# Designed miniproteins, single chains, continued (2), part 19

Each design is a single chain, and the fold is of that chain. pLDDT is the mean over its residues in the fold that is shown.

## One batch from the design tools (miniprotein)

Design m4669
Fold by ESMFold2-Fast:
Structure m4669 (fold): chain A 57 residues (1-57)
Amino acid sequence: DIEKELKEFADKMLEDFGSIPQEVADQLREAVVAINNNDLKKAKEYLEKAKKLYEEF
């Protein structure tokens, strides 16, 4: 469930940083827009970009 995965990832970032870094937040926002448009492929792409950015921190 991509929506649960997104929420879990956001919660983890809030725990680790006290806030979501803007660069990561931008990717998560695009993922949410894609979910709302029922575009699961695009949502996964943005979530993967957000995870990659987080991993580099």
Scores: mean pLDDT 79

Design m4670
Fold by ESMFold2-Fast:
Structure m4670 (fold): chain A 116 residues (1-116)
Amino acid sequence: SEARELAKEGVDLAREIVDELRRLFGRTPEIDRLEAQVDHARAKLEAGASPEEMARDLVGLAIDLAQTLAPYLTPEERERVERLIMEAVNSTDPLEQLKLAIEALRLILEAVRRRA
């Protein structure tokens, strides 16, 4: 389904962000916590979680990653990420929530990679 494909893409993006953070900063309790959140979302996806559950988890991951990485985002990037997250939180459509969360995660990944 489109929702499952989007959820997989989002989880894969969140994992790439955590992998980049680990490469830049090593193992920290904060990064280990984020990795555990990504692993939990992946396990739920593999267990056949609903589009609504996956959207909730992916939006939550985007929020946590945006908060953790706020010091590494430019003001313009931070505003764009916060806007996408706000639109996702206010949406009632799981597909729209997943697409918006993926866009936020892509922006976060690009910002982290620029710092590497």
Scores: mean pLDDT 88

Design m4671
Fold by ESMFold2-Fast:
Structure m4671 (fold): chain A 83 residues (1-83)
Amino acid sequence: MELRERVLRLEAEATMEYLHLAVAKAVGIPLPEEAERLAEEGLRELQRAVEALREGRYEEALRHAERALELFREAARLLKEAE
């Protein structure tokens, strides 16, 4: 129960971070190339987290969700640092 709730929360947070990056790109804000690569890697990790959660593999889902959030936050940081 507690672990599943933590996974769901991290997946939601990672999804919101990704949507923020995707919207920025869609409205014409230039994303650094490295930020785009990190966002793509994060999306792959988020997909793995969703699949692991669906299959009841909560520990694996947690690791993938944490990695996805880390990658999206790093992409967002690079976007803020861009000139």
Scores: mean pLDDT 85

Design m4672
Fold by ESMFold2-Fast:
Structure m4672 (fold): chain A 73 residues (1-73)
Amino acid sequence: SMEEIRELIFEEARITMEIMLLVAEKKAIERDKKEGKISEEEAEKKLKELEKEIEELQKRSEELQKRLEELLS
């Protein structure tokens, strides 16, 4: 139904926003690492955690896109 399609689109938009915020945070940490504002160990630990969160959100995005394709077929 169109209602299900709209809900999936809004959910995809929310996931996209979350990924963008996490990517921005990742870039800020990489910048701080290059500028020597944080230790390499602290940066690597935080970057690993952010990378995992981004991967999980990307998987959810892929699942939602597949669901949308099924409903639009």
Scores: mean pLDDT 87

Design m4673
Fold by ESMFold2-Fast:
Structure m4673 (fold): chain A 83 residues (1-83)
Amino acid sequence: MAARERARAEADRLAAEADRLAAEANEAEAAGDLARAAELYRRAAELARRAAELYREAGDEERARGLEAAAEAAERKARELEA
């Protein structure tokens, strides 16, 4: 099923990028660059949500829920750092 195969492959790429951005956000936060950390957490959340939608399209509900939780956590972090 070409559509599901493409969705899963794209979801894997977006999930990996979201993880990378979240790691960079953690480093920026530890360095005291709160504005950069907030921006990176927001971008990580956006990519994680997009990955979750694609995993759901691919039929992977477990991964989709995991990415939705990760996106909410990253968004929460970004809001805390901008408060």
Scores: mean pLDDT 87

Design m4674
Fold by ESMFold2-Fast:
Structure m4674 (fold): chain A 65 residues (1-65)
Amino acid sequence: MVSLEVALDLLKIGAEFEGAEVEEREVDGKRVITFRGLSKEQKEIYEKAGKGLSEDTGWIFEFYE
């Protein structure tokens, strides 16, 4: 049980450590976080984590290989 902002920061740090790029933007008052350069396996893991955070926060996550 961690703060949602800390959970997001840990996901960003993990993705960047693995060589992925993380972009953040706001669309229509909603926070959108985009991950690019993930492996197929990492994309599956991050999609599961992002789904949980999205359900708690309303944040939108996009994950690309």
Scores: mean pLDDT 79

Design m4675
Fold by ESMFold2-Fast:
Structure m4675 (fold): chain A 86 residues (1-86)
Amino acid sequence: SNREEAERILREMEEIVREIEEIAKENPENEEIKKILLEAEILLGLAHIIYGVGKVRGEIDEEDLERMRRLLEEMKELLEKAKKLK
């Protein structure tokens, strides 16, 4: 279902934020990694808002799911960037 897919996307995004957080903790003086972490946290927050609004509306639709997939792809790019900077 769209809801199960949205929940999968949220879990993947949460795991990516945890990875970036660990990279930031290992590199405490690297301001670029800290900025990447903040950007990733913002993307996760936006995904939670999309999911929450969809749940209140009574369904997660295909447009919600497509927006969440785009946020996940942006977050994957942030993780790749963080890995190059560590």
Scores: mean pLDDT 90

Design m4676
Fold by ESMFold2-Fast:
Structure m4676 (fold): chain A 83 residues (1-83)
Amino acid sequence: SEELQEKINRLKKLIDEKKYDEAATVVAELLRTYGDSPEVREFFRQLAKEKPEEMVEVFNVFAAKSTDPELVRRAAELLAAGL
């Protein structure tokens, strides 16, 4: 849980700093390791509600760089649930 909270805090900071390339990398790490976690799903839902424009930018970068269609689908579902 400490490692999860560290990644969540890092993602928030990267989004606030508009570092969307780095933020997309952290999103991929969170979804691969914790994608089925209710805490991670709720975190992404809240983030999409609070920062919809920034989250769309992060998703666009993530989708463009990802070679994993399942992770892209999961990210899209989480973004849509928060919008």
Scores: mean pLDDT 80

Design m4677
Fold by ESMFold2-Fast:
Structure m4677 (fold): chain A 71 residues (1-71)
Amino acid sequence: EEEKEAEATPYLIGAIIALKNKDFETAVKWLKKALEIYPSKDIEDALRQVAKAARESGDETAAKYAEEVLK
């Protein structure tokens, strides 16, 4: 699983940068890609945190997108 984790790392970094810029939709896109490569509880938890932050910021579209990815 080490190879898959390494492959997902660039997408996780992209998601962190997007979150720092309050670009929640882009953060969800990167986390979705990371989850497809390396399914993990940590990435799922990150998606839940992004959904919460997006809702608190009024970005309902990004919050719904994150919720759809988790299902």
Scores: mean pLDDT 80

Design m4678
Fold by ESMFold2-Fast:
Structure m4678 (fold): chain A 59 residues (1-59)
Amino acid sequence: SRSETIYQLLQEGGEIVREAKETGRYEEGKERLLELADQARALGMPGLADLLRESAEKL
């Protein structure tokens, strides 16, 4: 469902941010978050895509 997809993408985004901060691999984390943002946009979730892109910018 849409709600389950949103939850999964948010959880994955959070894990990427956590891993980047724990490992210091900020560039890898940014790239992975931008890939997730592209996936969210392709799925018709532009608000979630923008949120994931903002998370990448904050890393």
Scores: mean pLDDT 86

Design m4679
Fold by ESMFold2-Fast:
Structure m4679 (fold): chain A 65 residues (1-65)
Amino acid sequence: MKKVVVVVTQDEEIKKKALEEAKKLFPDAEIEVIVARNSEEALALAERLRKEHPEYIVLVGVEPL
């Protein structure tokens, strides 16, 4: 089973919506949503996850606040 990690910079409401959307796109995958404080941290976390776990699908949802 593939693991999909979604990193977002928005509040808890948007985290929930991101999880629902990710589940629609990857219904057979384990989905994890992580909230970062800002775009820089989100990108750094995504880069680190890709280096440590290249088998993960890492998505970044950064919208201008």
Scores: mean pLDDT 72

Design m4680
Fold by ESMFold2-Fast:
Structure m4680 (fold): chain A 60 residues (1-60)
Amino acid sequence: MVGEIVKVKKDFSAKTDTELSLKKGEVVEVLKIVNDNHVLVKNLVTGKEGIVPLEFLEKV
């Protein structure tokens, strides 16, 4: 999964400064696996980075 390009399955709203808000259909790169449920991603359009729950992402 690290280095993988994935698509956002559904809208996610960040609750902390370490999380990244994403909209369905956005494309992100997985930079790091944080734990079983969360990954650090980079939004390829905005260049912003943050933590997102894995359940909001799908492989393209």
Scores: mean pLDDT 79

Design m4681
Fold by ESMFold2-Fast:
Structure m4681 (fold): chain A 65 residues (1-65)
Amino acid sequence: SAEELRERFLRAMEELLALAREKYPEIVAQLEGLRREGLRLIEEGKLDEAEAMLAAVERMLAALR
């Protein structure tokens, strides 16, 4: 559902932004832009595109952990 996808996306973005603020402050603005775009895709019902973006965020988070 859109609600489940939004919850998963926000959780992943929260973790990624927290990590970036501590270790990679130079990419924080870019990640905040990504968060806004992902939420917009979910709001517009573009759930396949939003899920692809979540997968990319999860891969980035795994690489930076």
Scores: mean pLDDT 87

Design m4682
Fold by ESMFold2-Fast:
Structure m4682 (fold): chain A 114 residues (1-114)
Amino acid sequence: SRERYRKRVEELKKEMEKASEIDQLKLFARFATELVQDAEETGDVDVAIEALKELVDYFIKNSKNPEAQKKLKELYDEFLERVKGATPEEKLAILRDFVVKLSEIVGEEIAKLK
């Protein structure tokens, strides 16, 4: 539900604020992946996109990794444009594609920190 997502996003923001750079990246990618899974199971893609938008906006403003922040901002701007005027089926595909690319960015930045 929207309320359940809002509570989870607020809890995640608090965890990300206290987390290390690597753990913040891991938390972010994990939650984004869970949003895709929930959208596929429930069919409520718009609720998942709303939660993702709130989380991504928070990450862009509060990221501990400047390169991930930059790459994600570019990817997110493209995502927002693609979602406009999309059908529910197209929105799910766009959301899935976004999260795959986001996970790749996160994986690359984590690898640089090891």
Scores: mean pLDDT 84

Design m4683
Fold by ESMFold2-Fast:
Structure m4683 (fold): chain A 57 residues (1-57)
Amino acid sequence: SMEKERQRLLVLAEASEGLALMAEAIGKLSDPESAEKMREVAERARELAREYRERAE
């Protein structure tokens, strides 16, 4: 059903935002090279979250 699909997309968006926060936290505790990669992971995770929210609307 469309309702279940919408709920699933919203959960995926929230999870993706959580991944971005975790990646930033890992980056702050990591070597500079790993920190840069974690920033890229966080940016992609936020982009994914925005896409999921757009699809849910």
Scores: mean pLDDT 88

Design m4684
Fold by ESMFold2-Fast:
Structure m4684 (fold): chain A 63 residues (1-63)
Amino acid sequence: LPTLTDEEVKAILNKDYEASAELAKRHLKEGKPATLEEIEALKKLGNYKLAEEAEKAREEALK
């Protein structure tokens, strides 16, 4: 698309957050550290408890 409206950009970003949140859930289930972007996506979608769990798992894995 040559140009996007602010609403279209927000819709694309929301889909990116959903995809990143699913990756965070996958990494958590596999015992792999989630990226900071994946954890931030969980927070943006209101999954704060899961985001905290992912942050703790990441901190433990990177020690």
Scores: mean pLDDT 74

Design m4685
Fold by ESMFold2-Fast:
Structure m4685 (fold): chain A 82 residues (1-82)
Amino acid sequence: SDMEKLEERLKEVEEKLKKAEELFKDESVPLKEVRRYLIEVEAEATLVIMYATLVKDEETKEKANELSERATELLKEVLEKM
């Protein structure tokens, strides 16, 4: 179903964001690698937002927007440290 596919994509975005947050806390990890994960999160969250908009799934759209905002804030912190 469309809802099941969106839920799986949303979960993948959330898992990538959690990985980026974990890597950012590890001072041994290059900031470029954290930046790469966050760029992927932003791209994938944008796709989820677009698909949710097309199928009028406001709940998934809102959750994807929240993940995108979290990724954007972390990306700002990463860029300020680079």
Scores: mean pLDDT 85

Design m4686
Fold by ESMFold2-Fast:
Structure m4686 (fold): chain A 74 residues (1-74)
Amino acid sequence: VTTGPGVPYQVNLDKVKKALLNNDEVYITAIGDTGARAVIDAIEETGLADKVVGGTFIGVSDELIEKFKKLGIK
């Protein structure tokens, strides 16, 4: 699943939540801090970090990358 700029936070959040709820394995591509924040919030709100098999982060701050690492996302 891909999140990024130009899409409202709530739309990115709902997209990630839907992917986590409807799939057993999810790969995440987060573009920019807005996209990354929506991913982190969706994972924390659903508690489904175990479904995330990996991630790619483009233009994301070190603070948010560290939050992804703490969730076990590569």
Scores: mean pLDDT 77

Design m4687
Fold by ESMFold2-Fast:
Structure m4687 (fold): chain A 60 residues (1-60)
Amino acid sequence: ASEEEIKKLKEDTIAKFKSLGKEDLGKSVAKTLERALKEGLVSLEQAKAAVDKLVKDIES
């Protein structure tokens, strides 16, 4: 993933979690995903799927 794609994913992740009242958790998740993406441990698609799953789990 490009640096701009990673930055956008971080911003989108924080915004989604903030809307759920979980801004600090969103920041922690965004930092973890940024590291994993930069280290090549996950793809951008896998990171997006993980965010969507976590958001759904919190909304439930």
Scores: mean pLDDT 82

Design m4688
Fold by ESMFold2-Fast:
Structure m4688 (fold): chain A 64 residues (1-64)
Amino acid sequence: RSEEVARAIGHVLRGIGAELDGNYEEAIKDYEEALKIERSLPDADQTLIDNIEKRLKELKEKVK
């Protein structure tokens, strides 16, 4: 649904903003929420899912 797509995009944008501010923990939370929403969609964007998973892996390495 367009509402769920908008929520997923909103979380991705917040994650990017947090990343730019150096708030990696906040970025991780936003990307995880975006990933959860996107995976729940019947027409899930696999490219977006793959990109979010890659970003999460990189950010989790930074906060170790």
Scores: mean pLDDT 80

Design m4689
Fold by ESMFold2-Fast:
Structure m4689 (fold): chain A 74 residues (1-74)
Amino acid sequence: MAEEIARRLTEALVEIAKKAGEEVDEEEAYAWALELARRNPEVARLYARAAEAAAAGDWEKADAYAREAVELWL
């Protein structure tokens, strides 16, 4: 489960970086995402949804999921 969430989040982050013309270290991104998913899987799932929405160009949904993730982290 945590590994699946981490992989989804990493794939979305890599896609966002490519579209922005920026380079991201996929291994570092995965390590960070995996730690987040193991520490707080619900927050990681919301970040994965936010990143997936951003990668699809749906910034309104991305913002909504990101806000919910921050509220759960507090």
Scores: mean pLDDT 79

Design m4690
Fold by ESMFold2-Fast:
Structure m4690 (fold): chain A 77 residues (1-77)
Amino acid sequence: SALEEEIASFVLPRDPSQWTAEHYALGLVRLFLLLGLGREHLEALDVERLGKLLSIKDPATAREIRRRALELYDRLA
């Protein structure tokens, strides 16, 4: 579906430097919802795991993405 294609595009961006914390958060939340993963799985992605998953070296950026993802999940779920 178009939604699945949009989710895939957001989760695996070709140029990560063009993505904001909000874009990463949205892509991550949509992927989790598509896969049927509950909030507990998103919570289990601590700052270090999330940074490694997204290849983000700055812990402050990874923390902001995690904060926004949890907030967004609560709004969309």
Scores: mean pLDDT 72

Design m4691
Fold by ESMFold2-Fast:
Structure m4691 (fold): chain A 61 residues (1-61)
Amino acid sequence: MKEKLKEEAERYLDQAIEALRAGDVKTASELAVKALNLYHKAGDDEGIEEAVRRIAEAAGD
């Protein structure tokens, strides 16, 4: 169960980063929120921290 939530979170996170790099900030924000919520439901604090780092790196370019 938790592993499936983490897989879904990774998919949304990847899509959010792609949208952010394409300049679609609204879509990126919506997808990033979905990813973070899924990591939170999975109890994956490390996944949340890594997701925030990846988003910050993509936004910093």
Scores: mean pLDDT 81

Design m4692
Fold by ESMFold2-Fast:
Structure m4692 (fold): chain A 65 residues (1-65)
Amino acid sequence: LREEGRRLLEQGKLEEAVALADQLAASGDLRSAAELYTRIALQLYEQGKVEEARELLARARELRA
């Protein structure tokens, strides 16, 4: 599962990576979901999608709180 998230990020399939993070959160793995959201957000930030990146970072923070 975490290997799959990493591969999706390497392929630029960010929507699929978000779906995987949502699945992790639904299964109770909040820490792994938060980590994946954070990685997706950093990649979005590097692409200039600052607003989308901030939204995912907020989700990650909320899951770890």
Scores: mean pLDDT 79

Design m4693
Fold by ESMFold2-Fast:
Structure m4693 (fold): chain A 109 residues (1-109)
Amino acid sequence: MEAEKAREEAERARRAGEEARRAKTVEEAREAARRAAEEAAEAAVYAARAEGEEGKEAGEEAARAGAEAALNAAEAARASGGPKKEIFEAEAEGGVAAVAGAAGAAAAK
């Protein structure tokens, strides 16, 4: 149950990251990055609650989804040509997703 929810949230985070990559404005990229970070954090929480190998696998998937979301958000923000501050904020929000995923993977061990 918990591992399944972690995978669902990881998939939502990955989709939000892809949405950020396709964003036409820095604002759209930031909103998508924020959603990706939120979903990746939820994936990490569910992965931490899951035990054994299922929890470990779910945590690793959450970490991967968070990293992908962070990269896609950063690239989209730069491509949109927005102000440096907004680009930095999009990168920071994506970074939170990557950290949350890694924490889930660690907790599953």
Scores: mean pLDDT 65

Design m4694
Fold by ESMFold2-Fast:
Structure m4694 (fold): chain A 72 residues (1-72)
Amino acid sequence: DEFEKLLEELEKLLERQNDSIVALAYAYYKNFNDIYKAQLEVERLKEKPEEYQRFLDEIKPILDRVKAALAA
């Protein structure tokens, strides 16, 4: 199914471009009204892998909802 293959490729691209989705979830989580500030904070978190992973785990329910919405 061509649609299923496109979804697979989109999921791989989203995994590689996860930073944008994480930035959106972070903005929501931190009540930021500025996505640029959220992106900068995510970039800083990425410098500490253990801190970044903890953050991803913490926002996983929001992140999963965003990914599901984009995949639909």
Scores: mean pLDDT 63

Design m4695
Fold by ESMFold2-Fast:
Structure m4695 (fold): chain A 60 residues (1-60)
Amino acid sequence: SALELAAIHEIKELEKEAKKISKEAYDLARQARELAEQGNIEEAVKLAKEAKKIIDEKKK
């Protein structure tokens, strides 16, 4: 679906951002992308949210 593709694209962007900022956030974003590619969007979004929180804290 369009929502699934949008979620995957957002997670891939998050993964690229996280790679430059935090290994922990990068690992979470990578796991989120793998889950999203497997169709587990719910868990993928949860992990992506955790990665985003770490990135946001470091970019204060």
Scores: mean pLDDT 81

Design m4696
Fold by ESMFold2-Fast:
Structure m4696 (fold): chain A 61 residues (1-61)
Amino acid sequence: MEEARRKGAIEAVELAYQGKASLDELRRVLSDLPEEAQERVIEAVKNGDLETAIRIVEEAV
């Protein structure tokens, strides 16, 4: 179950980074993560730091 959640969260991060999904949709997918982790992922995506965003998801899930 955790691996499926991680995969979905990483896909959402990649889609938001590519401009194919909004940051609001990304926040919705990440809603099961701690608030601190959600904010860090959103900030990393906004800064164009895909590697950091994926790492935060992997740490939190």
Scores: mean pLDDT 79

Design m4697
Fold by ESMFold2-Fast:
Structure m4697 (fold): chain A 60 residues (1-60)
Amino acid sequence: SSLQQARELLEQAVREAEEYRRRGDRERAQQALIRAASQAMELGVDPEEVSRMLTELLAR
C-alpha cells in the first residue's frame, strides 16, 4: 500500500538523517527528511499523516 511504502521511505530517511546529525551535518539531515516527506506525499499520502508518521519516528 502507499502508506506502507511511505512508512518505509520515512524510516530510511530518519536513519540517514541520524547519520548526518552524528557527523554534525544538520543541513543534509533536514534535506533528507524534507525529500522523503515530499516523496511520501507524491505517493498520495496526506500531509497530516506524513507529519504524524515523521513525529512518531523521530520520537523513537
Scores: mean pLDDT 84

Design m4698
Fold by ESMFold2-Fast:
Structure m4698 (fold): chain A 61 residues (1-61)
Amino acid sequence: ELVTVGDLKGVPKEEVQKLIDNFSKLPEDFFTLSREEFLKVLKSIGISEEAAKKIYDALTK
């Protein structure tokens, strides 16, 4: 992203909003998933692969 605004640094606001709106639909072990499984779950709720990677990096650093 060339211009990014949102709650997570470098993640578009719309992608963060999709995560929030679908948070109750995520598995209980979501935060303990492998990177590949985490990205797959985020992509299943409509988040882009690039945004999913940035979200993972922000939450697991």
Scores: mean pLDDT 69

Design m4699
Fold by ESMFold2-Fast:
Structure m4699 (fold): chain A 91 residues (1-91)
Amino acid sequence: MEALERAAEAVRPLMEEATRLGQQAAAAIAAGDRERAIALAEEAGRLGEEAGRRMAELGRELGSEETERAGREAAERARALGEAMVEAARA
């Protein structure tokens, strides 16, 4: 549990940036700005995936299987959400 908290804290700046870009992508989708929405959604997904991957790497270093799995799952979810937002922007 402490390892999970430490890993989450270490990736916080990446997660905050991904969240801001995701919010901007959602606003661009609502405004019908397809090109901007796609670019922002792709970047948000990439940063979220990077954060999850780093969290998984930290879990391995700390010997925490729970943290490693949480990081892998977070990376997969971030990729899927980014892809879904890109599809929504192309609609």
Scores: mean pLDDT 85

Design m4700
Fold by ESMFold2-Fast:
Structure m4700 (fold): chain A 57 residues (1-57)
Amino acid sequence: EIELIKELTEGAVTYALQLGKEELAEEIRKLGEEAIKNNMSVEEYLKKLQELYKSYE
């Protein structure tokens, strides 16, 4: 779980940076750290990640 969330976060941050979305990348990184600290499920993490994507577009 933790390993998967870490990998998903790294990929999402990289992708956001490639799109020039520095703010989104920082929010994704924070979400990943929060998810790990709070032992968030992958399912809940993905929901939150999707919400971040919606906030930019």
Scores: mean pLDDT 79

Design m4701
Fold by ESMFold2-Fast:
Structure m4701 (fold): chain A 74 residues (1-74)
Amino acid sequence: EKWKELEKKGEELRKQGDYAGAAFYYVIAGEEALKNGDNKKAIELYQKAAELAKQAGADELAAYAQQKKDEVQK
């Protein structure tokens, strides 16, 4: 599944200390999970992205990920 590959890249970047890069990959993984109809997985990925983006000081990315999570949680 496309989102699994993207999540794996995000995990690799997180382990390297690249929290902004990890957050970016979790956002696109969440988008792919959502396209596959996996709303729960998309929410989890967007939440991880928002947390890591905040830790990295990437405030726009954090806000985007949070907004995407909220849109899925109708």
Scores: mean pLDDT 85

Design m4702
Fold by ESMFold2-Fast:
Order: structure tokens, then C-alpha cells, then sequence
Structure m4702 (fold): chain A 93 residues (1-93)
């Protein structure tokens, strides 16, 4: 249901509702579906929240290279949480 609602929101260009439903997918551990919606959101507009959410979702999927890329994008847009996470991951490499 969250995935279908997110797809409908994207079609309507209701990006905030699409974000909320993708975040619900993430909380339900539907990480691959969450990534699909967040990736579509990222193509529409640069948004530090979306990039940070993609970093977290890719990290849960153990796709660490993609996770680092999105944390870097979020940090570049001023997301302090993503910057802190990126600095931690770089120290543990």
C-alpha cells in the first residue's frame, strides 16, 4: 500500500507525500522499494533529505559504495547528520 501510494503521489507531482510513503517503506524494512521511490524523487529535485534517506537505505542493503555517494551529496547540501555519518564511515574504512 505505501509503495502504491508513493507511485500515485509521484505521478501527481506530490513529492512530499511520495517522500512520506517512501520513509514508511524504509521503516517497514522494504529497503529496495524505498530506494526506487527515493531515486525517482532525487531525479526531480536536489533535496538533502532524499539524498540522506538514500544513503541510509543503501547502507541497510549493504550497498556501501552507493550509500557513501548519497551521504556525500546530502552533506554537500548541508545535511549535518549525513556529514557526521560520512566522517564515521571514512574513519572505519
Amino acid sequence: SYYEEAQKALSAKDYESAYVHAAALFKNKDYEKAVEIFEKLAKEKEDARVYHALGEAYYKLKKYEEAIEYYEKAAKLGNAVAKEKLDELKKEL
Scores: mean pLDDT 86

Design m4703
Fold by ESMFold2-Fast:
Structure m4703 (fold): chain A 88 residues (1-88)
Amino acid sequence: GSMAQQILDAIRQQMQTLSRDQLIAALRYLAVMGSGPMRAAVAQVLAQADSMTKQQMIDATIQRFQGMSVAQLQQAQALLQQFIARQR
C-alpha cells in the first residue's frame, strides 16, 4: 500500500546517508534489536555483506522488507533512526 511504500522509501533514504561501514553496523543493530521477520531479512543481507557494495546491500534490504507489514516497517524505521541518532 501507499503507507508501506512511503516507509520503504524513507528507510532507503536513511540507509543512503550512511557510509558502507555504518550501514553494516546499522544492519547488525537491526538484527539484534529487531523482531523475527526483520532479524531474518537483515541476517540474510549481512551473510553476503562482504561481497556487496553499499548500494547492493540497500537494494537487498529493501527487497527483503517488501514482504513486511506496515507495523514491521515502522519498527525497522524506528530502530534505524535510533541507530543514526547514536552516531551524533
Scores: mean pLDDT 87

Design m4704
Fold by ESMFold2-Fast:
Structure m4704 (fold): chain A 74 residues (1-74)
Amino acid sequence: MSQQVTQLIQQAEQYKKQGDYKKAGDLYQQAADLMRQWADDALARGLITPEQADSIRAEADELDKKAQEYYKKA
């Protein structure tokens, strides 16, 4: 999970450097979606606490904000 999220963010930064803000935004949004899916699954399985799940969802919300910022620049 974390490695896949990190890879998507790294790819987003690469597209941003190329001026492809739309792809950068899409990749940040994909990273956010993966974090939420993992948090929901891990919580359902009892692998994390509700507080940990909320923390991960808050991080995903920040990635969504970055996606929206990049879409505005596109």
Scores: mean pLDDT 84

Design m4705
Fold by ESMFold2-Fast:
Parts: structure tokens; C-alpha cells; sequence
Structure m4705 (fold): chain A 60 residues (1-60)
């Protein structure tokens, strides 16, 4: 739908913030981003954003 990219950006920002607070927050963020990647698989701009954020979280 409209504004899906804006929503995805907010989710990515929240995920990075959660990962900085606790290991549990990081693990939950990784799981949620993987679910979101599956949901938005047809949107290359959203996929690129989420894959970059997921890689950053998994590298921590």
C-alpha cells in the first residue's frame, strides 16, 4: 500500500534502537525484520532497506 516504505523505515529505526538496549531486543528485532522481508518481498526498495538493517543487527 501507500507509505509502506515509510513504515518499513520506522520499523528499521525501532529495531536498531531495541538492539542497543538489550540482547533480547536484538533477537526480537531480527525475527520481526525477517517476517517483514517475507511480507514485502515484491518491493525491492523495502527489501534493500530491511536486508541492510538485518545484516547490521546480525553483525552485532
Amino acid sequence: GHHDLERAKRVAESALAAAKISETGRLVAIHELRELLEKYADDPEIVALLEKTLAELEAL
Scores: mean pLDDT 79

